# Designed miniproteins, single chains, continued (4): the designs that were tried, part 10

Each design is a single chain, and the fold is of that chain. pLDDT is the mean over its residues in the fold that is shown.

## One batch from the design tools (miniprotein)

Design m12318
Fold by ESMFold2-Fast:
Structure m12318 (fold): chain A 114 residues (1-114)
Amino acid sequence: SLLERAKEVLLRVLDIASKLFPEYKEEFDALRKKVEAAETPQQLLEVAREIESLLLKMYNEAKEKGLPEEVIQVIEDLMFAVQLARWALIENDPLLLDMAEAVVRLAEKRVEKL
């Protein structure tokens, strides 16, 4: 199902983000539970907006602290994956979700090199 695939993308995004920013563990754990509990595309879209908002906060903090470009790039990849997953849910388009999955795979590889 498109919904289940979108959930998996968002859960993988949260896993990568939690490795980069362990200080936000409580916020990530709360969002993970919300992703798992979502039963409709509308519910998952709401959670995806919360994830994007938290990633944007982390992006701004990372830029202000002068974190390495490689870390900034991973956050950008995660934000793009969330945006693609949201767009896939809105348009009911599995190709957008294929793109989101590809972006998450790239982010996972980048984090392994950090």
Scores: mean pLDDT 90

Design m12319
Fold by ESMFold2-Fast:
Structure m12319 (fold): chain A 67 residues (1-67)
Amino acid sequence: SGPDTTADLEVDGEVVGTLRRGSDGTATITVRDPATGEVTTETVPATPEAVADAVTRALERARRARE
């Protein structure tokens, strides 16, 4: 496995997913639904705009699932 940068995604201090930036110019966002245990994965171009939008959508989805 190559060197990848991985960051945890958190809502209210709980890890709900990960962001992984690959060397191929893509970024992969993985989020687990706390109610169902279902895992959602989205792969986007590793541009700052695409990554920011994908992370924002993932965190908003995770927050709404906790209502």
Scores: mean pLDDT 74

Design m12320
Fold by ESMFold2-Fast:
Structure m12320 (fold): chain A 76 residues (1-76)
Amino acid sequence: GEEHLRRLEELARKNATPEDAEAIIGSARKAVEAYRKGDKVTAANYLTAAGLIATASVSPEVAQEIVRLMKAAADA
């Protein structure tokens, strides 16, 4: 859960601009919060937002790892 979000935060801050990193991290955290509340629609919207920002901001390999960590955080 939280450890996956921390690793996502580290990858975003290392690979993206500060503005894009905060947008990715914010959307990822809101997605995980929505999943924990059972709001799957809101969670899917924030997952999509974080994925789009990551894809625009970092390499495809890093974007894919960010999405993987975000999903792993939601599952925990």
Scores: mean pLDDT 82

Design m12321
Fold by ESMFold2-Fast:
Structure m12321 (fold): chain A 87 residues (1-87)
Amino acid sequence: MMSLEEVKEKLEEITKETLEKIKKAKTEQEVIDIMREGGKKVKELWDEVYPKLSEEEQKELEEFINKLEREVLREAMKKWDEIAAAK
């Protein structure tokens, strides 16, 4: 069974890959597709590990994922603005 630290490391890896892909995206649709793929990976990991965690670990994981989701959304919004300005 994965530890909370291993889960956090995997989530950071998924987020890093998602952010790097967003930075390289050239269209609004590419950003959306990248975010969907990243979200799918996060959900698959969540569904596997969340029910196996303690109540304290569940709260920690929820707060961690919320932080990472805000980071991805912020970068996506910035990229959408850059794409819109280039049109």
Scores: mean pLDDT 84

Design m12322
Fold by ESMFold2-Fast:
Structure m12322 (fold): chain A 106 residues (1-106)
Amino acid sequence: SLEDILKSLQEKLDELRKLVENQRAIEQGFEDLKKTLLDAGLSEEEAEKVVKEIRDAMRYDGPEKALEIIRKYVPELADKIEQERKTRLENREKSIKDYLDKLKAS
């Protein structure tokens, strides 16, 4: 039906919106990272090189390699990222457990 087509289009638009929001958040994260590197005493040239290295690592090597680079220059930020990742993993595990418990109760 026309209603089903419109619903499908809305769902695709919502997915595209989330991708754009995620890309903006990523770019803001790299800008914030550059500021943190400058505050840590790196020059503009050094900070830009490190941000590029982290961006390339995220794209080609994965988040663990990116985190190693961050730890080399700003260990405090690396510790915060690791703690946030741990909290997200614990929250995910709890959500999965809560979902499975609901399935058993049904």
Scores: mean pLDDT 76

Design m12323
Fold by ESMFold2-Fast:
Structure m12323 (fold): chain A 116 residues (1-116)
Amino acid sequence: SPALEELRERIREIIEKLIRALEKSHPKLAELLKRVLEALDDPDRALALMNELLALAEREKVPDAVREAIQAIGAMIAIYRHLVENPDLSEAEVQALLAQFEEEAARALAAIREYE
């Protein structure tokens, strides 16, 4: 679906921004985010990697802004997975999920900007 490809591209762009922000300060988190990028065609695998990333972030006591960005990206991937797994959703349900995706995208970008 062209619409689903657009959502996946937006997830990719935000993850790439977070990787650039973290590559020097938190290289292990940046490497795990690169694995999430490789797994975006498999949203269940991508979400499993996001859970590993959150556990690593808690262990390394990263700034709250980094944790918030990771949580927001995880939410975007979960919404994307739900849309992929449920092609028969009503127009109203799709619109509600897209609105939530936009909120989580804005949250991720704001958190990345706060960390930079």
Scores: mean pLDDT 90

Design m12324
Fold by ESMFold2-Fast:
Structure m12324 (fold): chain A 63 residues (1-63)
Amino acid sequence: MTYAVQLVARNLSAEQPQLRTHLVTGPTREEALAKAQQALQQGDQAWGPMEVVSLTETEIETP
C-alpha cells in the first residue's frame, strides 16, 4: 500500500497570500509526511519561508 500526502503551504514572505501544494508519496503515512517535511526544509528560495496550512492524506492501493 502507498500513502499520498497533499501538503498545502503558505508563503510567509509574499506581499499577498499565496498557497502552494505539494504531493508526496510513501509506503506509510509517517514516511510520506517526513518526505514532505524534508521538501520544505530544503528551502524553496523562490518562495521564501513557508508555513504548513493543511495536510491531507490518501491511501492508494498498488498491485
Scores: mean pLDDT 63

Design m12325
Fold by ESMFold2-Fast:
Structure m12325 (fold): chain A 88 residues (1-88)
Amino acid sequence: SEAEKRQQLTDGALEQAKRYLKAMEEYYKNAPKMDPEKAAKMVLMYGEGAAGAYRLAGDIDPKNREKYLAKGEEVLEKAKKIAEEILA
């Protein structure tokens, strides 16, 4: 059904968000072993990727759009704080 197809696409977007979040956390974890500016940029890049994936999930599943957009904003704020910590 169309609902099942939308759920599969939504789940795919959420899985992509989780992959980006994992990459963001790995760069945060490895930041002390890297150039700080590069680590901060990678954290921001993957945080933005995760937020974008949540936005895509909201576009596919509009009834949950507000929830996914809130998750995306939460991730962007977390990435910003991590990047500021790395550069301090």
Scores: mean pLDDT 90

Design m12326
Fold by ESMFold2-Fast:
Order: C-alpha cells, then sequence, then structure tokens
Structure m12326 (fold): chain A 91 residues (1-91)
C-alpha cells in the first residue's frame, strides 16, 4: 500500500540527487552554459512537484501511483539529458 509510494518517492529523490551532482560537475567545466541553467531550473520545478504530490498523498491517503510514475519518468529524462550534456562537455 503506502510503502510502495514511499519507495517511488525515494527512487525519484535519488534520481534527482544524481542529476544535481552531474549538473554540478558540468558547471565546473562550463559555468555559463545556458543548457546547464535550464536543466537546473527543470530539476527545481520537478522537486517542487514531487513535494506537492507527497503532501497530497500524506493528507488524503489517495493512491497517487500514476502521478509518481509520471514524475519518475520525468526525473529519468532529466538525468539522461544531464549525463549527455556532461559527456559532450568532457570531449
Amino acid sequence: GKEKYEELYKEIEEILKKTKEILKEAEKIDPNNPEIKKLKFEVEVLEGLVRIVRGIEKLTGEPLVELYEKLKKKAEELLEKAEKLLEELKK
């Protein structure tokens, strides 16, 4: 039940944490890169959305699995973009 939402929430947080560390490494190579700034903003927006969904789930007990799955997909997309950007910057 609620344990599965906790697992999804933790997975999303871990993905976003990894994305932030990759973007921090990218900033050390190119601190003025507009793509890094855009991805950092998108990560912050997604973190805000995750906190809102978590708050709603805690207040209502509603099964927000579909929302968490969509947020996880978004987090995975941001991680992939950050990894590709870092790879390009290391060339």
Scores: mean pLDDT 83

Design m12327
Fold by ESMFold2-Fast:
Structure m12327 (fold): chain A 100 residues (1-100)
Amino acid sequence: MTPLQKEVEKWFDEALKNKTPLEELVRDVRSLLEFIATLLGLDINDKEQLIEAVRLFVKLLNLPIDMEKLEEEIRNAKDIDSAYEVVTRALLEAYEKKKK
């Protein structure tokens, strides 16, 4: 188990335990994805490039996500802010499945 995976799992546990509002979770997830996107030279305002950043994040954390379904939901989102809400919800659901 990597130290990074352990710290991210701790963040998810604290978020679920404290019933952190979705808006705050979206902000934190967006900041993390913006950092990854900057390192990779990706434009996070473009849905396809956001999907690339999300794929890397999911792979690094070994989260049980149906990426095909998530990619479709991101593409169908009304705007980029809605896409971040979709991503944040999917990450939380995947973590809950992993915890079981």
Scores: mean pLDDT 76

Design m12328
Fold by ESMFold2-Fast:
Structure m12328 (fold): chain A 75 residues (1-75)
Amino acid sequence: MDEIARAVEEAVREAVAGVPGVTDVDARVLGDTAHVYIEAESEEAGRAALEAATPAAEKAAREHGLKDVVVRVRV
């Protein structure tokens, strides 16, 4: 479970590396669901990060047998 959380976090960090204003990324796995938390400096950066992160998180979670993904942005 912890290894899967790290894999999802890494995939999201890579996906948002080109998005200015992203300050942090954290991922946790609870049961069959990956929870991704992204910190952004602005609403615009947060929206761009969410659009980039969501497909990356879904792909990584699916590759590791997770059922669901929840991506949340905090500004």
Scores: mean pLDDT 83

Design m12329
Fold by ESMFold2-Fast:
Structure m12329 (fold): chain A 58 residues (1-58)
Amino acid sequence: SELEELAEKIKELAEQLGVSLGTLAKTFFGIELENPENPTREELLEMARKAKELREKM
């Protein structure tokens, strides 16, 4: 799935930047995670969806 691939890329980006997924979600997507160190699959897919929407508007 494209959204699942984007979710994995978001996780990789957080690791490359040395930040938590919660920090990445809040800073780039405006999403508050319930657990910033261990997001749910639904939260990861929501971040992926927002990333896709931003790319489609470019």
Scores: mean pLDDT 77

Design m12330
Fold by ESMFold2-Fast:
Structure m12330 (fold): chain A 82 residues (1-82)
Amino acid sequence: SLLDLLSDEALELMVENVRELARSLGLPELSDEEAREIAEEVARLGLEMKAAGVPSREGQEELYRLAEELIREAVARREAAE
């Protein structure tokens, strides 16, 4: 899979960035599972954009957009289950 191209260190940093983004949005803390799944999806898009030659600035904006959307979806799913 495309994720096999990432180092464990790179994926761990993405997990930390996802948690940081959730806190900056004032959302509840993500579970370890939620943060990892979101980081993996964002990483996958990042690798696809790099392969497609998307410029880093445009790519970064798209990655942040996806991360925010996935964080909000994870929180909404958890709240709907309560």
Scores: mean pLDDT 80

Design m12331
Fold by ESMFold2-Fast:
Structure m12331 (fold): chain A 82 residues (1-82)
Amino acid sequence: SRSKNVALAVGYVILAMGYMLEGNYEKAIESLEEAIKIAEKNGDEEKGTMLRILSIMLKKMGMDEKAEEYEKRAEELFEKAK
């Protein structure tokens, strides 16, 4: 269900935060990619919110270009969800 998908995506984000704190950026990225795949299957507002969270985490990992790409995708989804 939609709510279960959101919970699962949040779970992967929390897992990625744990890997970031340990300095394991490779596994943090893998966990974020799983959260992205789940977010892509949700509604536009939920996708936008998740992509914005992922953008913030990517910035914390030093992946500024990818973070900006995801923020732009989030903005486009929020415009659709008017």
Scores: mean pLDDT 77

Design m12332
Fold by ESMFold2-Fast:
Structure m12332 (fold): chain A 90 residues (1-90)
Amino acid sequence: MEEAEKLIEEAKRLSEELKDRNPTGAQAADLVREAIEAARKGDFQTASNLLVAAGVLIAAADIEGASPEDVEKVRELYRKAGELVDKLEA
């Protein structure tokens, strides 16, 4: 439970950090936050759909030449969130 709150705060911070220099990465982080919030409410269909959308944006940010370090930060957040959502659904 604390894990979900921690990842939500991490996603909020990352989205805020990236919003000016990596808008696509910031949007991906925000979608990850929404996915975790949906999973916490038991809406695993919405959580899954939001994570798919976030993954697409992470790939787009990488292709568009966003900083590799920023893309890695969002990708790590995405991976942690996916693991948490799977754990909560099980």
Scores: mean pLDDT 82

Design m12333
Fold by ESMFold2-Fast:
Structure m12333 (fold): chain A 55 residues (1-55)
Amino acid sequence: SIQQQIDALMAQLQQLEKQLEQAKKEGNEQEAQKLQQKIAEVRKQIQELLLQYSS
């Protein structure tokens, strides 16, 4: 279902945010930048699914 897709993306987002926090603590700017891009992409996918489902 669409809800299962949203739940999966939200779980992925949470995991990426934890990885970003760790990368920032380690001073790994390159990894942090890549993770920020992935987070933005996942957030966009969640928004698109929400808009299609009920807006």
Scores: mean pLDDT 85

Design m12334
Fold by ESMFold2-Fast:
Structure m12334 (fold): chain A 62 residues (1-62)
Amino acid sequence: SKYPQSVLEALEELKQRGILHRSQIYFKFKASVSDVKKAASDLGLDIQDLPGGYLVLKQAKP
């Protein structure tokens, strides 16, 4: 997939921290939540929505 650099940087931060608030995706990375979810899906990663606008990266089962 060919995603903007902002989307890839937001996804990498989510991978490193395990959790990001959607406001950080919008304001810090200047990316959309939907594009980050699509990029994660393309890489075989699951993102869970949590209450309060938080996103967490679900670890792949072995």
Scores: mean pLDDT 78

Design m12335
Fold by ESMFold2-Fast:
Structure m12335 (fold): chain A 97 residues (1-97)
Amino acid sequence: SEEEVKKLAVEIANELYRFIKENPDASVEEIFDKLEELIRKAVEENKLSKDQLKTFLDIVKEAIEYILKKMNVFSDEEIEELKKRLDEYGKKLIDSL
């Protein structure tokens, strides 16, 4: 359901928030690697369809942007780089389904 997809996306955002709090010196690359790990597990464990995956990734992207801006750990340029990498990863993941 759409509600289950939203819940999964929020859980990913919360896990990333905890990771950043525990690793305040983590690079954009390390944050992205953790995000890929969390997304991969959620998709694999929940058997998301292409449409569910698109909705899931959009919500993850919005939630991550919100958290990163609130935590003030990255520049706007670094946040945009992370969002671009997430879009590229998401496209590859959707195309693989």
Scores: mean pLDDT 84

Design m12336
Fold by ESMFold2-Fast:
Structure m12336 (fold): chain A 89 residues (1-89)
Amino acid sequence: MDEEEKENLERLLEYAKELGEEYYKLVEKALQDIRDGIGGEDKVEEKDFLKQQVAIAKAGLKFAEEKGYVSDEFLERIRKSIEEAEKKL
């Protein structure tokens, strides 16, 4: 895994902490799975994998909102995608 990818994942973990302990734990578990080379979907229940992905997406959304790298329209699309994924949980 590239150094840049590791740095980006560490930043996501930082933003997950701001969202709450539940999100922090889900993102941390996903990062640990990547480090162990198992890939989240290979070793977890589909529903648990979806929960991890939603947590990562929420952290990334918060990061994008604070940095202003993307349009409000794009942010709204991501929010809707997260809501749709949460409905499947």
Scores: mean pLDDT 64

Design m12337
Fold by ESMFold2-Fast:
Structure m12337 (fold): chain A 77 residues (1-77)
Amino acid sequence: EEEESRKAMELLKESLEYLKKNKNLSVEELAKLLLEVGKKLGVLSPVAVEVLEGVIKGDTSTEAQRRLVEALEKARK
């Protein structure tokens, strides 16, 4: 829903700001951080949890997982 999209956008913005300060984190560590923060905020859908858990395991089988890995790699540089 609209509210879920807004919360997801806020989570992404907060995560990007954190990445700028902690650029020594790996892609898997960043995905784990997003999962932990998203669970605390209650903003993650079941699908988003599955995508993040897959990335933490190094799984890039889906387009969503590959896009997330690419975004996190760019953010950590």
Scores: mean pLDDT 70

Design m12338
Fold by ESMFold2-Fast:
Structure m12338 (fold): chain A 83 residues (1-83)
Amino acid sequence: SEMEEKIEEIIRRIQELEGVPEEEIRKELEENKLTPDEVELAMAVMRGLEILSKYKVGEKLPPEDQKELEELRKKVAELKRKL
């Protein structure tokens, strides 16, 4: 769907900005004419990827990082409903 394609485009742009400070990423996305909800979605996905990048595939995450990822997943689901 067009919404899924839009979300994939946002994720691709975040991956291009990997290693850039959060505030600069937010400004870059705003300059690319993303809506506030699209910027929030992009920032939530980026934060999730940062947490996951600390661990290897199949490694158990600490409870604190699992909780943060669960909250980020809920936020992403809510933002997808608005888009």
Scores: mean pLDDT 72

Design m12339
Fold by ESMFold2-Fast:
Structure m12339 (fold): chain A 60 residues (1-60)
Amino acid sequence: MSNEQVYNAMKNAFIKAGADPKAISETVERSLKEGLSPHEAVLRLTEVARSQGVPVGGIG
């Protein structure tokens, strides 16, 4: 499965949880550019969402 498909699924999950779409998009874009694994990308997204006060226990 392509990294883009995995990142799209993660992006939608975090946005649905109430994270800022711009911050999520920027984090996904950086992760793709750096060639990060999906596991590393989800940890970064979880940190961003948690810093915004979003409950992420069911996502990451």
Scores: mean pLDDT 73

Design m12340
Fold by ESMFold2-Fast:
Structure m12340 (fold): chain A 105 residues (1-105)
Amino acid sequence: TVVDYLREFADAVLEAVENSESKEEFLQKLKEIRDEYLKKIDADPRLTPEQKAFLKEEVERAYEEVVKLIDEGFKQGLSKEEIINRVRQLLDERIAEVEAKLRAA
């Protein structure tokens, strides 16, 4: 469930990057996706308070890291494909770290 939420969030972020024509459009969609997932997490009766706190922290962290990556990528003149690949790698690494932490607990 925790990992499934992060994968759904990651898929939504990647879809937003692929379907956005400008940096401004993508950043607006990313903010909306963050706000949507924070609400979904808070409203999910299947999640414990601890799981909700953890997931919201991971969503906020991923949001901030993706925003920074997009800002830096556009400043460097990276192609849309290069930006998408870097976002995918970042989100995959975040999910792998969460899975590792959950196995260690």
Scores: mean pLDDT 84

Design m12341
Fold by ESMFold2-Fast:
Structure m12341 (fold): chain A 91 residues (1-91)
Amino acid sequence: MEEAIKELKEFIEKAKNNQLTVEDAERAGRIAAETDDPEVWKLAYELILILIDNGKEEAARALYRAIVPREFPVDELKEFVESVLKGYDKV
């Protein structure tokens, strides 16, 4: 858990600095899928939004595909991810 959260936060910082690769995005998605933890999932979806906002459409789709076996047009993906993030409520 702690390592997964740490790695996703590191990927988020890379994405903010426009340094995240498609391979990094796929790895982040696999970590979220394998961990199945709400905190890790929330960080992965936040990373998708950062990638979309930075024009990294391919990386955003690669991350989402690693979590869910389907693809969205980027506009629909952003709305879907924002909806999921709004649904997260942590104690």
Scores: mean pLDDT 73

Design m12342
Fold by ESMFold2-Fast:
Structure m12342 (fold): chain A 65 residues (1-65)
Amino acid sequence: MAEIIISAMRTMVEWGKMDPSRTVEQIEKGLEIIVKSASEQLNPEDYERVKKEAEELRDELRAAA
Protein backbone atom coordinates (compact mmCIF):
# COMPACT_ATOMS: atom_id res chain seq x y z
CA MET A 1 0.00 0.00 0.00
CA ALA A 2 1.12 3.58 -0.60
CA GLU A 3 1.25 4.33 3.16
CA ILE A 4 3.88 1.61 3.74
CA ILE A 5 6.04 2.84 0.84
CA ILE A 6 5.71 6.49 1.95
CA SER A 7 6.68 5.50 5.51
CA ALA A 8 9.70 3.57 4.15
CA MET A 9 10.80 6.57 2.02
CA ARG A 10 10.55 8.95 4.99
CA THR A 11 12.52 6.52 7.19
CA MET A 12 15.22 6.14 4.50
CA VAL A 13 15.60 9.94 4.19
CA GLU A 14 15.83 10.39 7.99
CA TRP A 15 18.44 7.60 8.25
CA GLY A 16 20.31 9.15 5.32
CA LYS A 17 20.42 12.53 7.10
CA MET A 18 21.88 10.86 10.23
CA ASP A 19 24.54 8.96 8.23
CA PRO A 20 27.51 11.29 7.54
CA SER A 21 28.83 8.93 4.81
CA ARG A 22 25.68 9.38 2.68
CA THR A 23 25.39 12.29 0.25
CA VAL A 24 22.20 14.10 -0.83
CA GLU A 25 22.69 12.60 -4.31
CA GLN A 26 22.77 9.05 -2.88
CA ILE A 27 19.55 9.65 -0.90
CA GLU A 28 17.87 11.11 -4.02
CA LYS A 29 18.92 8.02 -6.01
CA GLY A 30 17.34 5.82 -3.33
CA LEU A 31 14.08 7.77 -3.68
CA GLU A 32 14.19 7.35 -7.49
CA ILE A 33 14.56 3.56 -7.12
CA ILE A 34 11.59 3.38 -4.71
CA VAL A 35 9.42 5.53 -7.02
CA LYS A 36 10.32 3.34 -10.03
CA SER A 37 9.47 0.17 -8.08
CA ALA A 38 6.18 1.73 -6.92
CA SER A 39 5.19 2.55 -10.54
CA GLU A 40 5.33 -1.20 -11.31
CA GLN A 41 3.56 -2.42 -8.13
CA LEU A 42 0.89 0.20 -7.30
CA ASN A 43 -2.25 1.43 -9.03
CA PRO A 44 -2.01 4.92 -10.64
CA GLU A 45 -3.71 6.74 -7.72
CA ASP A 46 -1.38 5.26 -5.07
CA TYR A 47 1.62 5.80 -7.36
CA GLU A 48 0.80 9.54 -7.63
CA ARG A 49 0.77 9.77 -3.81
CA VAL A 50 4.19 8.07 -3.58
CA LYS A 51 5.62 10.27 -6.36
CA LYS A 52 4.35 13.47 -4.69
CA GLU A 53 5.85 12.53 -1.30
CA ALA A 54 9.17 11.62 -2.96
CA GLU A 55 9.27 15.01 -4.75
CA GLU A 56 8.58 16.84 -1.46
CA LEU A 57 11.32 14.86 0.34
CA ARG A 58 13.77 15.53 -2.51
CA ASP A 59 13.00 19.27 -2.39
CA GLU A 60 13.55 19.29 1.41
CA LEU A 61 16.93 17.57 0.94
CA ARG A 62 18.03 20.07 -1.72
CA ALA A 63 16.86 23.06 0.36
CA ALA A 64 18.80 21.79 3.41
CA ALA A 65 22.01 21.18 1.43
Scores: mean pLDDT 77

Design m12343
Fold by ESMFold2-Fast:
Structure m12343 (fold): chain A 84 residues (1-84)
Amino acid sequence: MTREEMAQRAEEVKPILDEAVARINKIADEYEKAGALTTETAVYHVAQRLRLVAIGLEAKSPEEAKAEADRIVKDLTERFEKVK
């Protein structure tokens, strides 16, 4: 991959990753409001944000990046539904 191709990919995936991060932050806010925010939950949310960065770097297309980001957000949402 060339430097130019990497820059173009970054521009294409950045909005997808930013949206996923914003959604994870909203889920964290919902945990806090429910009184269910623990150190373990907070650390897990940080780990998922780091996974989004890795997905942005490794994804072969914007569609792949979006699918993987959506999967992480879905997993976090399902985890919250089991706790509340």
Scores: mean pLDDT 73

Design m12344
Fold by ESMFold2-Fast:
Formats: sequence, structure tokens, C-alpha cells
Structure m12344 (fold): chain A 100 residues (1-100)
Amino acid sequence: MRERVLAALAEADARLQERAPEVRALWESGALSREEGQLLLGAELARLWEEVARRLGLPSPREAVELVLELEGADEETRERALALLERALEARARVEAAR
């Protein structure tokens, strides 16, 4: 499982680096304090986790994030922040779609 997750993340990260390198930096820092501009970055984060979920055969981006957090042994605070970031990312994605 871990090897599959790392491979999916590496491929998704390569796509993220092409589209929004700031999203990778924000994710790696674990910081959720940067809500300004979150709409633009959130849509790309949602696409990243949709891609990871698809590659792992998971039903949604939430399951992909939870699996990664479990494998990394993330504490409850980190898990809560990551899931909150994903929820905001999915909301940003929906708002971008609705505006078209």
C-alpha cells in the first residue's frame, strides 16, 4: 500500500508542480493560515487529490488524504488541518465550476 501511495503522490506532485507550485509549498508546510488566495490554490489542490484518489481506486479525495495521513503517522491536529484544507479545496473547486 505505502509504495502505491508514494507512486501516486509522486505522479500527482509532478502535475501540481506544472500547474501551481505554490500549492505544493503550502501543503508541505502544513499551514492552513493562508486563506487569502485560497480559492485559486484550492481548486488545484482538489484536482491533485482527485487524481490521487483515482490512481489508488478510492471513492473520493477525502479517503486519499486520510490514507496518506495514516501512513505518515500524522497527529490529530495535522489530520484535522489537512481535512479542513481539503474541504475548502473542494468548495473552491465547486465555486470555480459554478462561475463558468
Scores: mean pLDDT 68

Design m12345
Fold by ESMFold2-Fast:
Structure m12345 (fold): chain A 60 residues (1-60)
Amino acid sequence: MSEEELRREVDEALADMIVGLLKATGQLDKADEYIAFVEKHLGPEAAELARKRLEELRAS
């Protein structure tokens, strides 16, 4: 287990939790703004994971 693997798991868990919370509160519209902020703060990889998760929820 590497530090990179742990960071990836944390980023994925954060993306799932944030998108899930926004869906539960009916604030999916704000998810795009938050993802843009995450890209600057946590990096593009975390933002991409969050965007893909959001797209999956939109398809449902």
Scores: mean pLDDT 71

Design m12346
Fold by ESMFold2-Fast:
Structure m12346 (fold): chain A 93 residues (1-93)
Amino acid sequence: SAVQRLVQLSTATMLRLMAEDASPELLKEFQDFVNELIDQIENAKSDEDIEKIREKLKKKVAELKKKSTPAQQAILDDFEDGVLKILDELRES
């Protein structure tokens, strides 16, 4: 499922951010955002809903990157790419 893939991806991302000394504030903001993404994906019913999730993802990742080191930014870029792939697979379902 899309939610299962997102949980797996977010867990791996969290561990990578912790390995790169991400602040407790960054980790909390990331986890809060992941919880919002899970809720939105579970409740997505249309292509329009998926596009709104995509826009929110890009905006939030950009905001988190402004508060991040270059190494943490690369991890967040990988996370964004991974979530975009999950959203594309949802459109095929």
Scores: mean pLDDT 87

Design m12347
Fold by ESMFold2-Fast:
Structure m12347 (fold): chain A 73 residues (1-73)
Amino acid sequence: MSPAERFMQRLAEVGRRAAELSKSEDPETRELAERARQLLGEAFEAWQAGAPLEVVEGLIDEAERLVEEAERR
């Protein structure tokens, strides 16, 4: 899989999970989901601007961490 295909797959997967968590009755879960969605937006913008892949992957990794934290609540 190309780096671009992997990036788009991770963006879609983590974004989908964050969108579901944003429907939670728990305000803290919704805040974590919103922050994750913001990081995914930053990752997409960085990727479009030609930022190093390591920077883009780091933003997605942090978004995924927040999603996992929200899912543990």
Scores: mean pLDDT 84

Design m12348
Fold by ESMFold2-Fast:
Structure m12348 (fold): chain A 77 residues (1-77)
Amino acid sequence: SSAQQVAERLQGYADFMASHADRVPGAAQNAETLRQIADLAAQGNLQQAIQQLQQMAQSGDVIHPQTAQQLIQLLQQ
């Protein structure tokens, strides 16, 4: 499903960030945020997952805004 695909992509981004948590301030928190959104998508809570991805798209702090928009489009299908 599109939700499962989004959850897997977000988990991959989280794992990458977590691998740098010992050297990069905020990486562990960013990884946790991505894992929470992945869990929402995996649980079928699509509206909440979309809302959190929209907030990330606006800030650009955690993932690139274009990537967030692509994930939102997948969840809307």
Scores: mean pLDDT 80

Design m12349
Fold by ESMFold2-Fast:
Structure m12349 (fold): chain A 116 residues (1-116)
Amino acid sequence: MKEELRKLQAELEAAGLDSREAWTVAELMIVEKLPLDEAIERARKIVELWNKMREAYEKGDLEEVAKYAIEIAEVSPATTRVIVDEDLPDELRKRAEEVNAKRTAPATRTFEIKKK
């Protein structure tokens, strides 16, 4: 992991954010180049989508998992990459490809949605 991400996470945790929220805000500020206020709002959206994705995964609904993973990537395109299995609907793969194409640097996070 990049040292700058860890340092900013520690500063945000010292300011009262939990570790997961602090890390997400740090990624958005450093990788997505967002100012602090926008990074906080977007981090809250990402955490909400992450919780919905986890619920879908626990239910075994891989199409819903893929949809939420793509939504996370749409709000954090420089940070998040999504790979959708060929056994899932073509529409979901196309959406993931479109989001992935907007990134100009390697993502710090990859979601692989696979039926296995």
Scores: mean pLDDT 75

Design m12350
Fold by ESMFold2-Fast:
Structure m12350 (fold): chain A 92 residues (1-92)
Amino acid sequence: AEEELRKAAERLAQTLRDAGFHDAAEGVLGSAEKALEAFRKGDLQTAAVYSVAASLIAVGAALFADEETRQEILNLAREFLKASDAVAKKAA
């Protein structure tokens, strides 16, 4: 679950980088790392906040992307949230 969350964040960040959204890619990785740290501490509220923050950064970038790239970003953001939910359910 934790490894799946890290991989989902890296895939999302790479897609953002390839589309030219470098600051958004760094924001996603930074928020995902803070979510992982919160999960390790058992702080599910903080983990949820940073998981949502990573997804909102990606969605924000998607608004400026072409249709194909937008759909890819949105699909990867959804996969990231599913991975985050799986970690939360094991930590609860």
Scores: mean pLDDT 85

Design m12351
Fold by ESMFold2-Fast:
Structure m12351 (fold): chain A 70 residues (1-70)
Amino acid sequence: MEAEKIAKETLEHGIRLSQALRAEGRYEAGTRALNVGAAGASQVLELKDNIEEARKVAEEAIRRAEALAA
């Protein structure tokens, strides 16, 4: 289903960013990036009947995770 795909992509983005940050010794930022990605994925799954809002939640989660890498 669309929401499941969006959730998976959101979580995978958070995992990859977390791994990159931890490889640089930025453990706290890595943990926060993973948590933001996981929370975003969970919210997307709850919005399975509203794909437009699910995409916005995913975009916001990814932006917040990326901001932690700045």
Scores: mean pLDDT 81

